Designed miniproteins, single chains, continued (3). Designs and how they scored, part 10

Each design is a single chain, and the fold is of that chain. pLDDT is the mean over its residues in the fold that is shown.

## One batch from the design tools (miniprotein)

Design m8320
Fold by ESMFold2-Fast:
Structure m8320 (fold): chain A 87 residues (1-87)
Amino acid sequence: SEELRELTRETAEEVAKVLEEAGLPESAKQLLALVEDVLATRPAEDAAAFTLALMQMLVKYGPESAKEKLAEILEEFERRRAALLAA
């Protein structure tokens, strides 16, 4: 769905800002490029699932200074994605 594509893109942009603020601008650019590639080549559901998995990895293994804000973004994305998939 278009709503799921837009949610996925918005979430990736929020994560990229957090990574830039944590001193990882190249990682932020790579994240955005990966998510846009998946959005362009795969169904919205697949792109959202990919972005969810990537965020779970970033919360678990990413920079300590960013974990709290990344976890908040992940929780919001999980909630909003679940609502769109249930509709």
Scores: mean pLDDT 86

Design m8321
Fold by ESMFold2-Fast:
Structure m8321 (fold): chain A 65 residues (1-65)
Amino acid sequence: MKAVGGGGGPNGKQAAQDNARKAEKQGHEATAISGGSDGLGAALAALRGLQEGHDLAGGRASGSA
């Protein structure tokens, strides 16, 4: 909750939404490549997209031990 970059300006909110959209687009593209019919490929693509979005939005904010 607190490590999400709270206390930022109004610009931070827009950047967070932009990153979320990018992650979704990337996940969507991977799913299209997989065909999405197998299910497994789609699940992996979704996980990758979520992880990439998390990394871009604040994955490393969690701290790299």
Scores: mean pLDDT 56

Design m8322
Fold by ESMFold2-Fast:
Order: C-alpha cells, then sequence, then structure tokens
Structure m8322 (fold): chain A 87 residues (1-87)
C-alpha cells in the first residue's frame, strides 16, 4: 500500500514539476498573470493573513517566479549531476 501511495505522490510531483517548467517557458508577463491568479485564489480561500493590493499581488507573483526559477535551476543541476554519476 505505501509503495502505491508513494508512486502516486511521485506522479503528482512530476505533474507539478511539468507545470513549473511550462511556467518558466512562458513569456514573463503571462507567467506573472498565472501566479497573480493563484495568489488571488489563495486570498479568496482565506489562506493569506490579509487582503493584498494589486501592486502587492504583482510583487508577490514576481518574487514567486524568481523562487520557482531558482528551485528548477537547482533541480536541473542536481538531475544532470546524478545523470553523469550513473553514466
Amino acid sequence: MENARKFAEELDALEVFEEAVKLLNMPREEAIEVLKELIEKAEENGELDRKLSEKEKEEAAERALEIIKGSIKKLAEAYEKKKKELE
């Protein structure tokens, strides 16, 4: 049972990774709009401590994009390093 759950979680993680890569391949303006929509949804669901202004949403989206870029770059570097170790 744990192996099936872990496999499902790995598939979900792969889907999230594919969405993140797709976001990085978008024009910057489109990526920021997608992230702003996610921030607005989080605000509507009460997941944020306070309501954000339009400017604060844009700044948060830009910060999130930079964090995603950094994380994907580190993952890509780790993948390439592991690939070379296994070859």
Scores: mean pLDDT 69

Design m8323
Fold by ESMFold2-Fast:
Structure m8323 (fold): chain A 100 residues (1-100)
Amino acid sequence: SDYKELIKKASELTKEDLLEEPKDVFIAAAAKAWRQVQLDSGKATEEQLKAIPDETQAKGMIDYLLNLLKTKTLEELQEEIRKKAEEQHKKLEAARRAAE
């Protein structure tokens, strides 16, 4: 969920906003998401990631997003996030209808 929220927030930024130093709130969220990416890919352990400053981890996440934007437009990323949000909303609504 935290990773999805970060991607949603990042999709609202331009390439220029991503290249400029991110705001503190975004730095913390981006660092957390970058740690998730590294752990999921098996490239680093939790202990190794804890030794890296949040700003450095956030820059890693920005680089990752900029690399995605080279092959996908911002509109394509926003559409993917929108579809995932709609699917999540439908699942929650279906669960609420199934709940007594």
Scores: mean pLDDT 63

Design m8324
Fold by ESMFold2-Fast:
Parts: sequence; C-alpha cells; structure tokens
Structure m8324 (fold): chain A 119 residues (1-119)
Amino acid sequence: MDDSSREVLDIVKELADRKAFDELVALLTEFQKQVSKLKDLAKDNPKAKAALDQAIKLTSKAIEAAKQGNYDIALTLFQTSLAYVDQAVKLDPSLKPAADEALKEVAKFGKDLISKFKS
C-alpha cells in the first residue's frame, strides 16, 4: 500500500473512532470527488475505469453507512474503495502520479478537518 493511501486510511480511522460524522462525510465526499477526476483520466482504459467506478460506488455506500452511525461498516467499505483505486493504478500505471496527488489532496483535506479538534 502506498504511503498516501495509508495516511488517508489512518485519517478515516481517526474520524470514525471520534464518531466525527460531519468531518467523516466531508472527507469521504472529497475522496469520491478526487477518484471521479481519476476516472476521467482513465477513459482509454476500460478495466481501470471500471475499478475506479467501483471505488466511487463503495465510497457512496461508506457515506450512507456513516450517516447511519455505522462507522465500522463505513471504514470497511472505504478500505475496499482504496483497494479498487490501487487496482486501477496496477491496470493503468500511467494513472499513478495523478492517483498519488489525489490521495495527498485527500490527506491534506483530512488533516485540516482533524486540526479543528486540536484548537
């Protein structure tokens, strides 16, 4: 697993452990937005595009689970979504720089959310 994927997962775990509903939903929504941008870049690789589509769908389910207070289910769905992003990069290695940047943007967004608890 890439360092950026681990960092995003650790942030999602912290927000889930805190039961920080609004922040978790905001982070999952930002992740889904970044993955949608990756899907647009994968337009010439149908298998990579399909993997990213699964990541988007699983993230939507994670958001719904979080809205229901099912943080453990939200975390599991998000972990599977990250695995599909990794699969897309393996299917289309040209996506790796954009995927790394997308995950760094999500991690930065998540760190800004967590910083609000430390004020």
Scores: mean pLDDT 84

Design m8325
Fold by ESMFold2-Fast:
Structure m8325 (fold): chain A 94 residues (1-94)
Amino acid sequence: MNAKEIAEAIREAIRKGYTSIEDIVEYLKERLGLTDEEAEAFKEYLENVYKIFDLLNNDSDSPEAQAEIEKLLKKIEEYQKKYGFPKLSIVPDE
């Protein structure tokens, strides 16, 4: 998959008011023609990305949070390599 197209589709979904992972994944499935396997993998990818954002914003200074972030980043890298999912920016576009 094209990482640029996926990133743009995510931004479009959020701008349309889709804020849940499930709604975003369903939008991307229709928009980009994802298979059921790709849609499920993308859901897990987004869940891991949001968990990293939560840890970075709330608990980033704890050793336990840092270890969890490293594990989640490794999982995200595996999804990016296997499916071509984009690296999501931590900085909001607003």
Scores: mean pLDDT 70

Design m8326
Fold by ESMFold2-Fast:
Formats: C-alpha cells, sequence, structure tokens
Structure m8326 (fold): chain A 99 residues (1-99)
C-alpha cells in the first residue's frame, strides 16, 4: 500500500545515501518512462555516465545530462518496487508524491 511504499522509498534513499526528495522525484520520472516502455531512457536520465556503462553493451552512451546521478543499485531497487514487489504504478506514484 501507499504508506508501505513510502517507507521502502525512504529506506532505499537511506541505504544508498540519496536525499529522500531526490529519490522521490527519480521515482516519478522512472514510472513515467516505465509506462511508456522506455526503461533505457529512464536509465539515461537517472544514472551518471559511469553508472550507465554498468548496463553493459550500450555504446555510444547518450549525451544527456544526468538529472539525479543515482547509483545503479538504487535505480534497480526502485524498479523492484514494480517488477519484484508487484506494486501498482498508481500506488508507487502516490507514495513518491508523499515523500
Amino acid sequence: RVEEIQEKIKEIAKKYNVPESVLAEATLLLLKYYKEGNIDLAASELLTEEELKKLSWKLPIPKKKPIFGLPLEAFNALLSLVTVDGYSLEDVEEAAKKV
């Protein structure tokens, strides 16, 4: 539920030393691109160039300014809220807005 997802977002923020407000905004951007089927675009905007290289064979790296500079592990933890934990996109979006 929304309160449970809020707590998980805060735990991810604390674990990876990302400000809660930054992780909340990153979550909203990730969900936008996830709805569009554009996870690669989400990664290019949320991850630094160094973290984006860890996504293996992606050459050339898109010449985009990273918005948040998340570590790859934090990005994967956010994706896991939908892909592993099975939370709805709507519930995750509401939780991120309340962080």
Scores: mean pLDDT 71

Design m8327
Fold by ESMFold2-Fast:
Structure m8327 (fold): chain A 96 residues (1-96)
Amino acid sequence: MSRATLTADGPPGSQLTPDSPAVLALAAQIGEAARAFGTPYLLVRSTDPSLLSDAFFDRAGIPPERVEPVLIFGGDFTTRTQATFGLEGVEKPGAG
């Protein structure tokens, strides 16, 4: 079953705002993925709970019920202020 995984990281001890460039870029990626893949669920990982809020998903235009948020506790993110996106899936052999 196809799943999309999205990771958002902020620097340790700082909080990203909904209007930060990184959050806006992440929201755009989520919206594009939902349109392109038609997946029922997007898995979103973050160490910043503000990025897992209903306001964040509303900005992306994705209902929260279609997103599976995962909050990761602990970690040293010395230079990770970037949003990443990955799609997990397997092509069906012999289909086509």
Scores: mean pLDDT 48

Design m8328
Fold by ESMFold2-Fast:
Order: sequence, then C-alpha cells, then structure tokens
Structure m8328 (fold): chain A 69 residues (1-69)
Amino acid sequence: SSELRERLLEVRELLRQGRYQEALERLKEIIDEYGAEAVRAELRALLREDPQDGYTLALLAALDEIEKL
C-alpha cells in the first residue's frame, strides 16, 4: 500500500541520517502492523526502483534477522 511505502521511506531516511536504533524500532512497528511478508514485498519493490540502494538492502537484511527471533 502507499502508506506502507511512505513509512518504509521514512525508515530509510532515518538510516541515511545515522539514526539506526530509531530506524530499527520503526521497522519492528511496521512489521507488527503490516506483517513481515507485506513489508518484504514492498522493500523488494523499492529495490527494483533503485537496485543499488544500500539502505533498502540493509532494511531487507534487518527484516530477515527479526523474523529469525
């Protein structure tokens, strides 16, 4: 959804600013609200738009680690 996309873009901006703990907390809240599969699908869509975006890749890696817990 467009709202999920906007919230993930805000988390990506927090990562860009070096606000790593806040970004991780926001990502966990988004996963709790939308579900890990929906979040992964949206992050994959963002990555298709910018395949070299290190912040989107970092969010995908963080999502995978959160799911293992």
Scores: mean pLDDT 85

Design m8329
Fold by ESMFold2-Fast:
Structure m8329 (fold): chain A 73 residues (1-73)
Amino acid sequence: SLEQELAKLEARLAVLKGAKYFYEEVIEKLEKNAESATEAQKEFMKQLKEDVERLEKEIEEIEKKIEELKKKL
């Protein structure tokens, strides 16, 4: 049913938003210590920022699908 599909997408959205929040928290902590950061920590921060951008795109795609399904309900 559309309701079951909506529930699954909303659950997935919650997981992705949680992951994004976690990554942003790690980035913020690394940025606060940027002056004392190792090269490895700087590279890790760059990769986390790329992961956040990918998560943002996935979140937007799922939010659009949720809105489309809601219009069919």
Scores: mean pLDDT 85

Design m8330
Fold by ESMFold2-Fast:
Structure m8330 (fold): chain A 62 residues (1-62)
Amino acid sequence: MEEGEQLLIEAVEEVVSKEAAEKVREALEKDPNISLRELQRYTGLSAAQMYEVLVRVAEKQA
């Protein structure tokens, strides 16, 4: 698993839930090039939740 993918999964777990993080992991396993929009549709995350997840990923990369 790519480092960026792992950071995304961890951010989803922290911001949303472990269940949502598992859905993100499943989506990435099916399609490693999946877009953020497709991830949002697959996981059911709101736009606000997706924004918070991206902020958390940026914090972890700093």
Scores: mean pLDDT 77

Design m8331
Fold by ESMFold2-Fast:
Structure m8331 (fold): chain A 83 residues (1-83)
Amino acid sequence: ALSAAQQAAAALSRRILQAQEYIAEKGEKLGEIVAKYLSKARSPQERLDVSEGLMLTTGFLKEEEVSERAKKIAKEMREEYEK
């Protein structure tokens, strides 16, 4: 059995894949940045924060719906994309 946190992370992982398909249509560079952040995620919570950050970046979630960590990740992804 999976913990509630692991189940939540798994559900958001499906959404992050859909969001990744959307951003891939908008540019390979954004996809590469997202993959980099996901590769650094070491826990279900960190993966959740990256998933929410991606969903904020792609417009699937609003700022009020995500954690402060997810907002920071979204900002960092956007700053890296603009370079």
Scores: mean pLDDT 70

Design m8332
Fold by ESMFold2-Fast:
Structure m8332 (fold): chain A 107 residues (1-107)
Amino acid sequence: SKMEEIKKLLEELKKEKDEEKAKKIAEEIAKLIVSIKDPEEAREALELVIKSAIEALKEGNTLSAIQLAEATERAARALAEKGIISELEAELYVGIAGIIRGLARLL
């Protein structure tokens, strides 16, 4: 299941302290989400990643929060371009990701 793979990568990212490795894990998460064909499953995956980014912020894990926010933005835009989610839905996810990145950079 793609959802199980995403969950595993989220747990790996939570423990990762190397910026380049964290970026690669987040890119793999985005790639998995973009490969989802079912709109409802794609929304569940985006919501899971956003929830994980918020949890990372709450724990002071700024690296994971930023990388997951960027993965959310990339995946949401790509899914909208494929017609899996609407452009309006993608804008909402991109907006949430922007807020998470902004908060993470403020410490």
Scores: mean pLDDT 90

Design m8333
Fold by ESMFold2-Fast:
Structure m8333 (fold): chain A 74 residues (1-74)
Amino acid sequence: SAEADRLMEEGLRLVQEIHRLLATLPPDEAARYRARVGEVVDRFIAAYQAGDLDGMKASVEELRRLLEEVRRAA
């Protein structure tokens, strides 16, 4: 669906932005954020495979919050 495609594109953009910023953080701090991002990505993929648009939206919102946290840490 068009909505699922948009959510997938948004999620991918957010993950890419987070990973770029994590490259600037100390290795131990970056590793903790990577673990948290991985957990959200796993839920996002599961929601996508299940056709769960609400689950995909929730995961995108979690990624947006993580990006904001990482921006403050960088």
Scores: mean pLDDT 90

Design m8334
Fold by ESMFold2-Fast:
Structure m8334 (fold): chain A 95 residues (1-95)
Amino acid sequence: AAAWLAASDAADALLEEVIKEKKPFKTRSVEVDGVRAEASYVKNEDGKYIYSYSVTAEGGLTVSRTIDTSTPEGKKEFEEWEKRLKEREAYLKAL
């Protein structure tokens, strides 16, 4: 597997953890095979929660994503993340 895939899995795990806890914090980070993943869960000025993550590979290539639950699109994306988390937990329990 490419180091990028391991970092994507780490970023997904960080995002799953912030969704599970539903507690605001500034930044959480992890490094896997030289690729860094960062996630944040913060409240914006309108009192809505913003989830963001970024993955940075060696050589400075960065991919970032922000989920703003104040938008209809961001709400839908957040709901899909919660749904995938539940499906993943159900799958692991069935094994």
Scores: mean pLDDT 64

Design m8335
Fold by ESMFold2-Fast:
Structure m8335 (fold): chain A 60 residues (1-60)
Amino acid sequence: MLSEEELEKKIEETAEEFYNKLLSSFTTPLSDDQKAILKKYSEKEARKKVEEELKGIVYK
């Protein structure tokens, strides 16, 4: 079981990966609002992914 600190660190690292991947898929100039939305989305998706991995629901 991960501590709260370890969980948040893993989520942050995963969110950065998602954010960078999303940014690389766009060729259109993004506004500050759009970048904020992408960051929020990446954090939410990363948290979901990490929680699913911990539940053992996600298999390869």
Scores: mean pLDDT 74

Design m8336
Fold by ESMFold2-Fast:
Structure m8336 (fold): chain A 90 residues (1-90)
Amino acid sequence: SKAIELLKKAKELLSKSKVPAAPSLIKGLDEAIELIEKGKLEEAKVKIESLIDGLRRLLSAEKNPEDIKLLEEAIKLLEEALEILEKEIE
C-alpha cells in the first residue's frame, strides 16, 4: 500500500529526530499501519489526523532547525497518506 509506505517513511524521519515525543508518535504510526492492513480505513484516517495534529503542535514549539525539517517532512508524508485513504473510503 502506498499509504503504508508513506507512514513507514514518516517513522524513519521521526526515529532520526531528537524530539522527546518521537517514540510515542512512532507507536501511533505503527497502530495506523495495523489499522490499514486490517482494512479499518476510517479508523486509520482518524488516527492519522490525530498524529498530524500532534506533529503540528510539536512543530509550533520546536526551535531546532534539523528537527523542524524532519517534522515538516513527516507531516507532509502523513497528509499524502491521508489523501490516499480518503480516496479509498469515498
Scores: mean pLDDT 87

Design m8337
Fold by ESMFold2-Fast:
Structure m8337 (fold): chain A 90 residues (1-90)
Amino acid sequence: MRQQREENIRFAEEMYKKFEELGIKAGKPVDIDEVSKKLGVSKDQALQMASLAQLYKRYQQAVKEGAPQERLDGIVEAIGRVRDLYLQSQ
């Protein structure tokens, strides 16, 4: 699949779900060292995963608010940029 928008959203959603599985609730400070250790990733990757989880939450909120497509596109673009950084750090 090559739908960049949908792939970016799913990637961020997967990061959000992984954080929920770790018991990290929305709005709590994230211990990056704990995330890095539990998921077996570098601290840089853990930081990028945390950023993706936060961007997904922003996307969900924007959808619930009935935000215009332009705003949703902006969030997805930000997700794409962080995803690229994460993939480059592997």
Scores: mean pLDDT 76

Design m8338
Fold by ESMFold2-Fast:
Structure m8338 (fold): chain A 72 residues (1-72)
Amino acid sequence: SDEAEDYYQKGLKFKKEGDESEDIDTALNYYNKAAESFEKAFELSPSEKYLNEMEKVSVEFLKKAVLKVLGK
C-alpha cells in the first residue's frame, strides 16, 4: 500500500541520518525513528523487506547503545 511504502521511505531516510551522525545520542534517536517507521510499514503491509530493515536498524542501535554505555 502507498501508506506502507511512505513509512518505509521515511524509515530509510531516518536510518541514513543515523548512519551519518557522528553523535551517538543523535544516531540513537534517528535509529529509533527508523525502527518506528519500519514497524508501522510492517503493520500496514507485512513484508520480509520491512522486517529486514527493522533487523538492520536494531543491530545498529545496539552497537551505538553499547558504545554509549562504554563511554565511547
Scores: mean pLDDT 86

Design m8339
Fold by ESMFold2-Fast:
Structure m8339 (fold): chain A 85 residues (1-85)
Amino acid sequence: SPLQKIYELIKKYVDPSVFEKPITEEDKEFKAIYEALKSGDLDKLRELLKQVKNPHLKRKIEELIQLAESGDVSEEKIRKVVVET
């Protein structure tokens, strides 16, 4: 699924400690969002996005949802959202 492709690409650019030891509320939000991406559940991802407090994370996830909904899940666009924004 497009969401699973996004998950695999994000995993290449995110610090592994976010997955291993979610200590802060932001780390827990990241983990929940990655689990939704991994499962390919777009509806769950949209629900989780409403709970995200970090504005940078919220913006990135909104962009990833838009890419998944459009089917335009190129590696270059995903990399730009994760790494450059």
Scores: mean pLDDT 70

Design m8340
Fold by ESMFold2-Fast:
Structure m8340 (fold): chain A 91 residues (1-91)
Amino acid sequence: EMEELIKEAEDLERQAYRIIEEARRVEKRNKDNPWAVQKAQEAIELAEHSAEATRKAMDYANAGDLGAASNKISAAQVYLEFAETYLEMAR
């Protein structure tokens, strides 16, 4: 339903921003390690893509296109999983 899709999008958006914050801290902490910096930056980019997908999901849900909203939530989940993986690699 629309309420559930919006709630899922909001939850994924919060998770994406937490990853961005943590990745930026890892980047600063490991600034002398080019590998770790690169992986942290990749995690930030993937998490930003996830956040953008959640915003589009909410837009589609508010427009009544629940199918498009669901597809964007799935995309956001995939981006978030990759962001988490890259963040783990940066640690």
Scores: mean pLDDT 88

Design m8341
Fold by ESMFold2-Fast:
Structure m8341 (fold): chain A 85 residues (1-85)
Amino acid sequence: SPFEKAEELIREIEKKVDEIEELGKKKNDDGASHLAGFYRGRVRVLRDQLDYARKNNDTELAQEIRDEAERLLKQLDKVIEQLKK
């Protein structure tokens, strides 16, 4: 379902944010820690929106959440790639 796909993408974002935080700690990079905090805030908003969409059976909102989550995943992949260099 669109809700299940949105949940999967949000979980993937959370895993990548945890990876950024771990890389930041290993490198003593405060910028990476700041980015992790920023993305955790976005995850909270997406989870709140997904809960609302589920309660209202709003499949259009679930699709918008999926699209936003996919954009965030692309951003996080670039951050992780840069931090691994």
Scores: mean pLDDT 87

Design m8342
Fold by ESMFold2-Fast:
Structure m8342 (fold): chain A 64 residues (1-64)
Amino acid sequence: AAAEREASRARIRAFYASHGATVSDEQIDTLLWVAEKLREIGDEIDRWIAERLGIPLEQVRAWG
């Protein structure tokens, strides 16, 4: 949701500020987009492992 995205932007901005760095909204949006895509890829990998090895998806997800 849009509210979640704004909250995430605020947290990332605060994190970098606490370490003496400044980030633009465009940089934050890029980081959020990359994180979203990595999450999608991770889910696809977990599903692939579960299917190919015959283990429950919940077990694969629990491994990290």
Scores: mean pLDDT 74

Design m8343
Fold by ESMFold2-Fast:
Structure m8343 (fold): chain A 55 residues (1-55)
Amino acid sequence: APLSDAERAAARTFEEIRAALRDDARQVAQSPEQLAKLEAAIDEGVAVAEKTALS
């Protein structure tokens, strides 16, 4: 279904949250492998949260 204005605003907010979490991951990661794992987990978590909120 097409997104409402409120749903579009929520999607934008989730993109901002993802960017902030990725920034934190870059500061705490001890290796490139750990960074990739953290980024993948962040992307998955945010995508699940966004789909749940918008459904």
Scores: mean pLDDT 79

Design m8344
Fold by ESMFold2-Fast:
Order: structure tokens, then C-alpha cells, then sequence
Structure m8344 (fold): chain A 75 residues (1-75)
């Protein structure tokens, strides 16, 4: 349901923050590739309110990881 997706999203943002804090660039890149693959697969399916919400969450998570990777590469 929508509430479960919100909890998953919050947990996934926390994981990204942990990987960035550890300087785990390979872990961030692996997670980025995983979410991009999930997004592509989800976009190929018929859309529902739940799939639309998850697409928006994955797009946000992808942008967030890309920002964290750029910050680490600049360090």
C-alpha cells in the first residue's frame, strides 16, 4: 500500500546516506544501477496509483544517489 511504499522510500534514502558517509562509491553505483533497472521495468507495466508513486520515488532516489556520487567524486 501507499504507507508501505513511503516507509520503503525513507529506509532507502537512509541506506544511500549510510553508503555516502562510508565513502562507498562502488556501493552507490551498484544501487544506482539497481534502481535504474527497476524504474525501466516498472515504466513498462500498466500504470496504477501505486506504480506511479513508486516511479516518482525511484526517480527521486536515482537523482539523490547521483548527487551523492558527484559529491564524493569532487572530494
Amino acid sequence: DIESLKNIYANQKGLIDELKAQGDLEGLRALLNLYKDQLDKLKSLPQTPLTALRIKQLEDLIAYIEKKIAELEAS
Scores: mean pLDDT 87

Design m8345
Fold by ESMFold2-Fast:
Structure m8345 (fold): chain A 68 residues (1-68)
Amino acid sequence: MLSAEEREKALQEIVKASRILIDNLEKEGKSWDEIVLELDKTVRRLVAALDAGNLEEFEKIIEEIKKK
């Protein structure tokens, strides 16, 4: 199980990544419905990695978002 500090840090990273993802999709001309679907998909992937205790997978997903 993640520590309270790791959980707080992970939540902050999810919020930051979500903002980056929204901004990038808006720049690509995506509709709000498309943005919401991609955001939901990405957040589900991040939460699944955290639930599995897989911080490496979590960091990989965050880096994929930041690469654009």
Scores: mean pLDDT 80

Design m8346
Fold by ESMFold2-Fast:
Structure m8346 (fold): chain A 75 residues (1-75)
Amino acid sequence: MEKEEKERERRRIQEEITELARRHAERVRAAPTPEERARLIREAQREITKLMAEHSPKIFVGKWISKEEMLERLK
């Protein structure tokens, strides 16, 4: 597989995550209580992080970070 294609897929995944974040942000703002807002924010962040780890289990940033470690760090 071409390296360029893998980088393109990474970009696509990031765009999907950004769109998901936007959707969650709107839901959070529509929430009637501050407690529900906080809960939705936490859930959104967790879901976004999970999606990121699932699509990009290994991220090369000078070192390879496994899916498991990435999930914990981005918590």
Scores: mean pLDDT 64

Design m8347
Fold by ESMFold2-Fast:
Structure m8347 (fold): chain A 91 residues (1-91)
Amino acid sequence: STSASVTTASPATVTGTGVFSEEVSAAQIEWYLDENKLLKQESAANSKTVTATVTLSGAQTKTFIYRVTAQLKSGEVVQAPTVSITATGLP
């Protein structure tokens, strides 16, 4: 099965994790911040799990949206469910 989760930790670190049914050959991670603006894009390969982190600076509260799309070793392209979390930065 394919799933996604997002967690937050102090100091203001947001971690997104996608879990896929088979080994990932390539993955694209998108972070959206508040107004659905793309914050960050990363690529990863060769694992069933894709993890990315973003650290929020400044004393602001922001909503992060995590989206991950993976190309599996079989050649299938799969998008994990989109997940979101609200985090507050440190001053």
Scores: mean pLDDT 73

Design m8348
Fold by ESMFold2-Fast:
Structure m8348 (fold): chain A 57 residues (1-57)
Amino acid sequence: GAHEGAQAAGRAAAEGDAAGAARYAKLMNFSPGAAERQARQGNSSGAAASGATGAKG
């Protein structure tokens, strides 16, 4: 679900895996661009939040 997708995106971002975060967000129909940007900045919380917000949209 959305919560699981957001957590996976956040974890990938924490590990510095921007591509992994974006890919997972895209598979869950989240905001992959937002998750990818947060991952590149090293912001795991932002990446997770972006994923969850995308699921709502």
Scores: mean pLDDT 59

Design m8349
Fold by ESMFold2-Fast:
Structure m8349 (fold): chain A 55 residues (1-55)
Amino acid sequence: ADAEVERLNAELRELQRRGVRAHILEGDEATVAALRARMAELERRIAALGYTPTS
C-alpha cells in the first residue's frame, strides 16, 4: 500500500512538472488537458487508498 502510494505520488509530481513545461513553453492546450485529466485520476486513486495526494 505505502509503496503503491509513493509510486502514484511520484508519477503525479512528474506529470505536474511536464504539464507546467508544456503550458509555459509550448502552449499545447490538448497536452495540458490530457495531463490534468491523468493527474486528477491519480489523485482520486491515492484518496481511495485512504491517503492525501502530495503535490
Scores: mean pLDDT 72

Design m8350
Fold by ESMFold2-Fast:
Structure m8350 (fold): chain A 102 residues (1-102)
Amino acid sequence: SMESIELFLLLSIRSGLYFNRKVLLTRPELAEQVKAETKIELEQLIELLSKYSDNPELQEIKEWFEEMLAKLDSYSLEELIAATEEAIEKVKKAFKLIVELL
């Protein structure tokens, strides 16, 4: 059964990622704090998407977040900004896919 709480969590995380991107662009000295917040957001996304083990597209998005999490500490500022922008697009795609299951 699809739960509205998962969709709300995705919207909340998406909002957080947009805020992270704004912080990186305006306050680049906070990049390490943004990495710490991004780690929490990625862990939440991975846990949420693990419930959709029978959906190959959602599992592909989960694997992308796992790869981002693994690389997170090694990212330069420019790489972190680019990865955050791609993560936002992955969250949007996951939201659409979950809505289509309703």
Scores: mean pLDDT 89

Design m8351
Fold by ESMFold2-Fast:
Order: C-alpha cells, then sequence, then structure tokens
Structure m8351 (fold): chain A 86 residues (1-86)
C-alpha cells in the first residue's frame, strides 16, 4: 500500500513539474498542495486520507494534461527520464 501511494505521489510531482515548466504555475501549485497534504497524511499513518487526496490530485492532473498538450509532452519526457534504469 505505502509503496503504491508513494509511486502515485512521484508521478503527481512529475506532472506538477511539467505544468510549471510549461507556464501553468497556478495549476502546478494546486497539484503540489494536494501532494503535500497527501505526504502529511502518510507521515501520520492516515493511508485512507492520503489515498483520497492522491485520487483527487490524479483527477485534476488528468484534466490539466488533457487541456495542455505542451504540459503532457513535458510530463511524458520527465516520466521517461525517471523510469530509465542503467
Amino acid sequence: MKEELEKKIEDLVIAAHALRRTGQEDAADEVMGLVEEAIRALKNGDYEKAKELIDKAMELVDQLLAENPAARAEYERLKAVREHHH
């Protein structure tokens, strides 16, 4: 459970960076606010609250990336770099 939630948080952070790098600063801040609350919930052992916050952030990210093709392209680039193992 924790590892699954941590992976989702990692993907959300990558999405927030992609949004910020492509000029969607307010959207990136909103996503990061939800991520920070989710991390706090995980540190407190509240996995249910963390999951709810992550699910909310994922829905927001899906919408934002659909509306912002440049942010989606940057997200895919950053995700590919992160997942490369050598």
Scores: mean pLDDT 83

Design m8352
Fold by ESMFold2-Fast:
Structure m8352 (fold): chain A 115 residues (1-115)
Amino acid sequence: SELLEKLKSDDKEVVLEALKELEKKIGENPLEVAELLLEALTSENEVVRETTVEFLIEAPVEVVSLVLSYIMTLEDKEEFEKILPRIEEIYEKTEDEEMKKQIKESLKKAKEYLK
């Protein structure tokens, strides 16, 4: 996938372009968007992880909600623990009260189901 290759880039502008393209595809293929965003949030590449967090802080609440819903379907506690610090950073840095509310509700549900 061309998007997957862009999400491995050390160039913040290339990563940001890929993230914006993924946002446009949410209505067409939400599962692929969620999978690629989760991969970016758990990437070994710090530029990819940091750029993805910065993007999600400013993104529509539906984008973050999609990622959180997807990780719940995986029932993978280890993957959840890997993204938790990034999700908490989004919660702390966002100025959107609806974003904070959705993250708080999703994290509460995740902690109950991933016991």
Scores: mean pLDDT 80

Design m8353
Fold by ESMFold2-Fast:
Structure m8353 (fold): chain A 71 residues (1-71)
Amino acid sequence: TFTSEPSRFVPAASGTHVLTAVGPPGATQVTVSLYDENGNLVASATADGESATLTFDAQAGQEYWLTVTST
């Protein structure tokens, strides 16, 4: 199991954002988790295979933290 360092993300525009996370070659499952500046979970997606796609409604200028975990 591999987990990324949390990555800071501040969107330039409000509205629907689509994020695709790609795990390492041979990953059996990928999870993308998005947290707000206070550590509250905003959105998460898990998919079998090497990638997961997360859709969420962003607020421009708000700080988010992204983690990617793969098995």
Scores: mean pLDDT 80

Design m8354
Fold by ESMFold2-Fast:
Structure m8354 (fold): chain A 87 residues (1-87)
Amino acid sequence: DEIKKILKEGIKEIRRLLEEGASAEEIYETAIKYLLEALKKAEDLELINELIGAILRLIGLDFEGASAEEIAKEAIKELERLLKKVE
């Protein structure tokens, strides 16, 4: 399952970036990258809608100037939620 692999790698990379003190922008760009890669592989309409929703929520946090910790927390939460859907 390619989508499952993308989501797992996304969670791992965001956790790594947060532990290393990466910027809010770097964490945001990384989260969007993994969500877009998953979206490119998604064929199920419900999964597509959930991926788009996650992307829009992260865009909203970035627009509001959320911290690295806030963006990472939301991104991990969204990716973990999506991962449960692709079991």
Scores: mean pLDDT 88

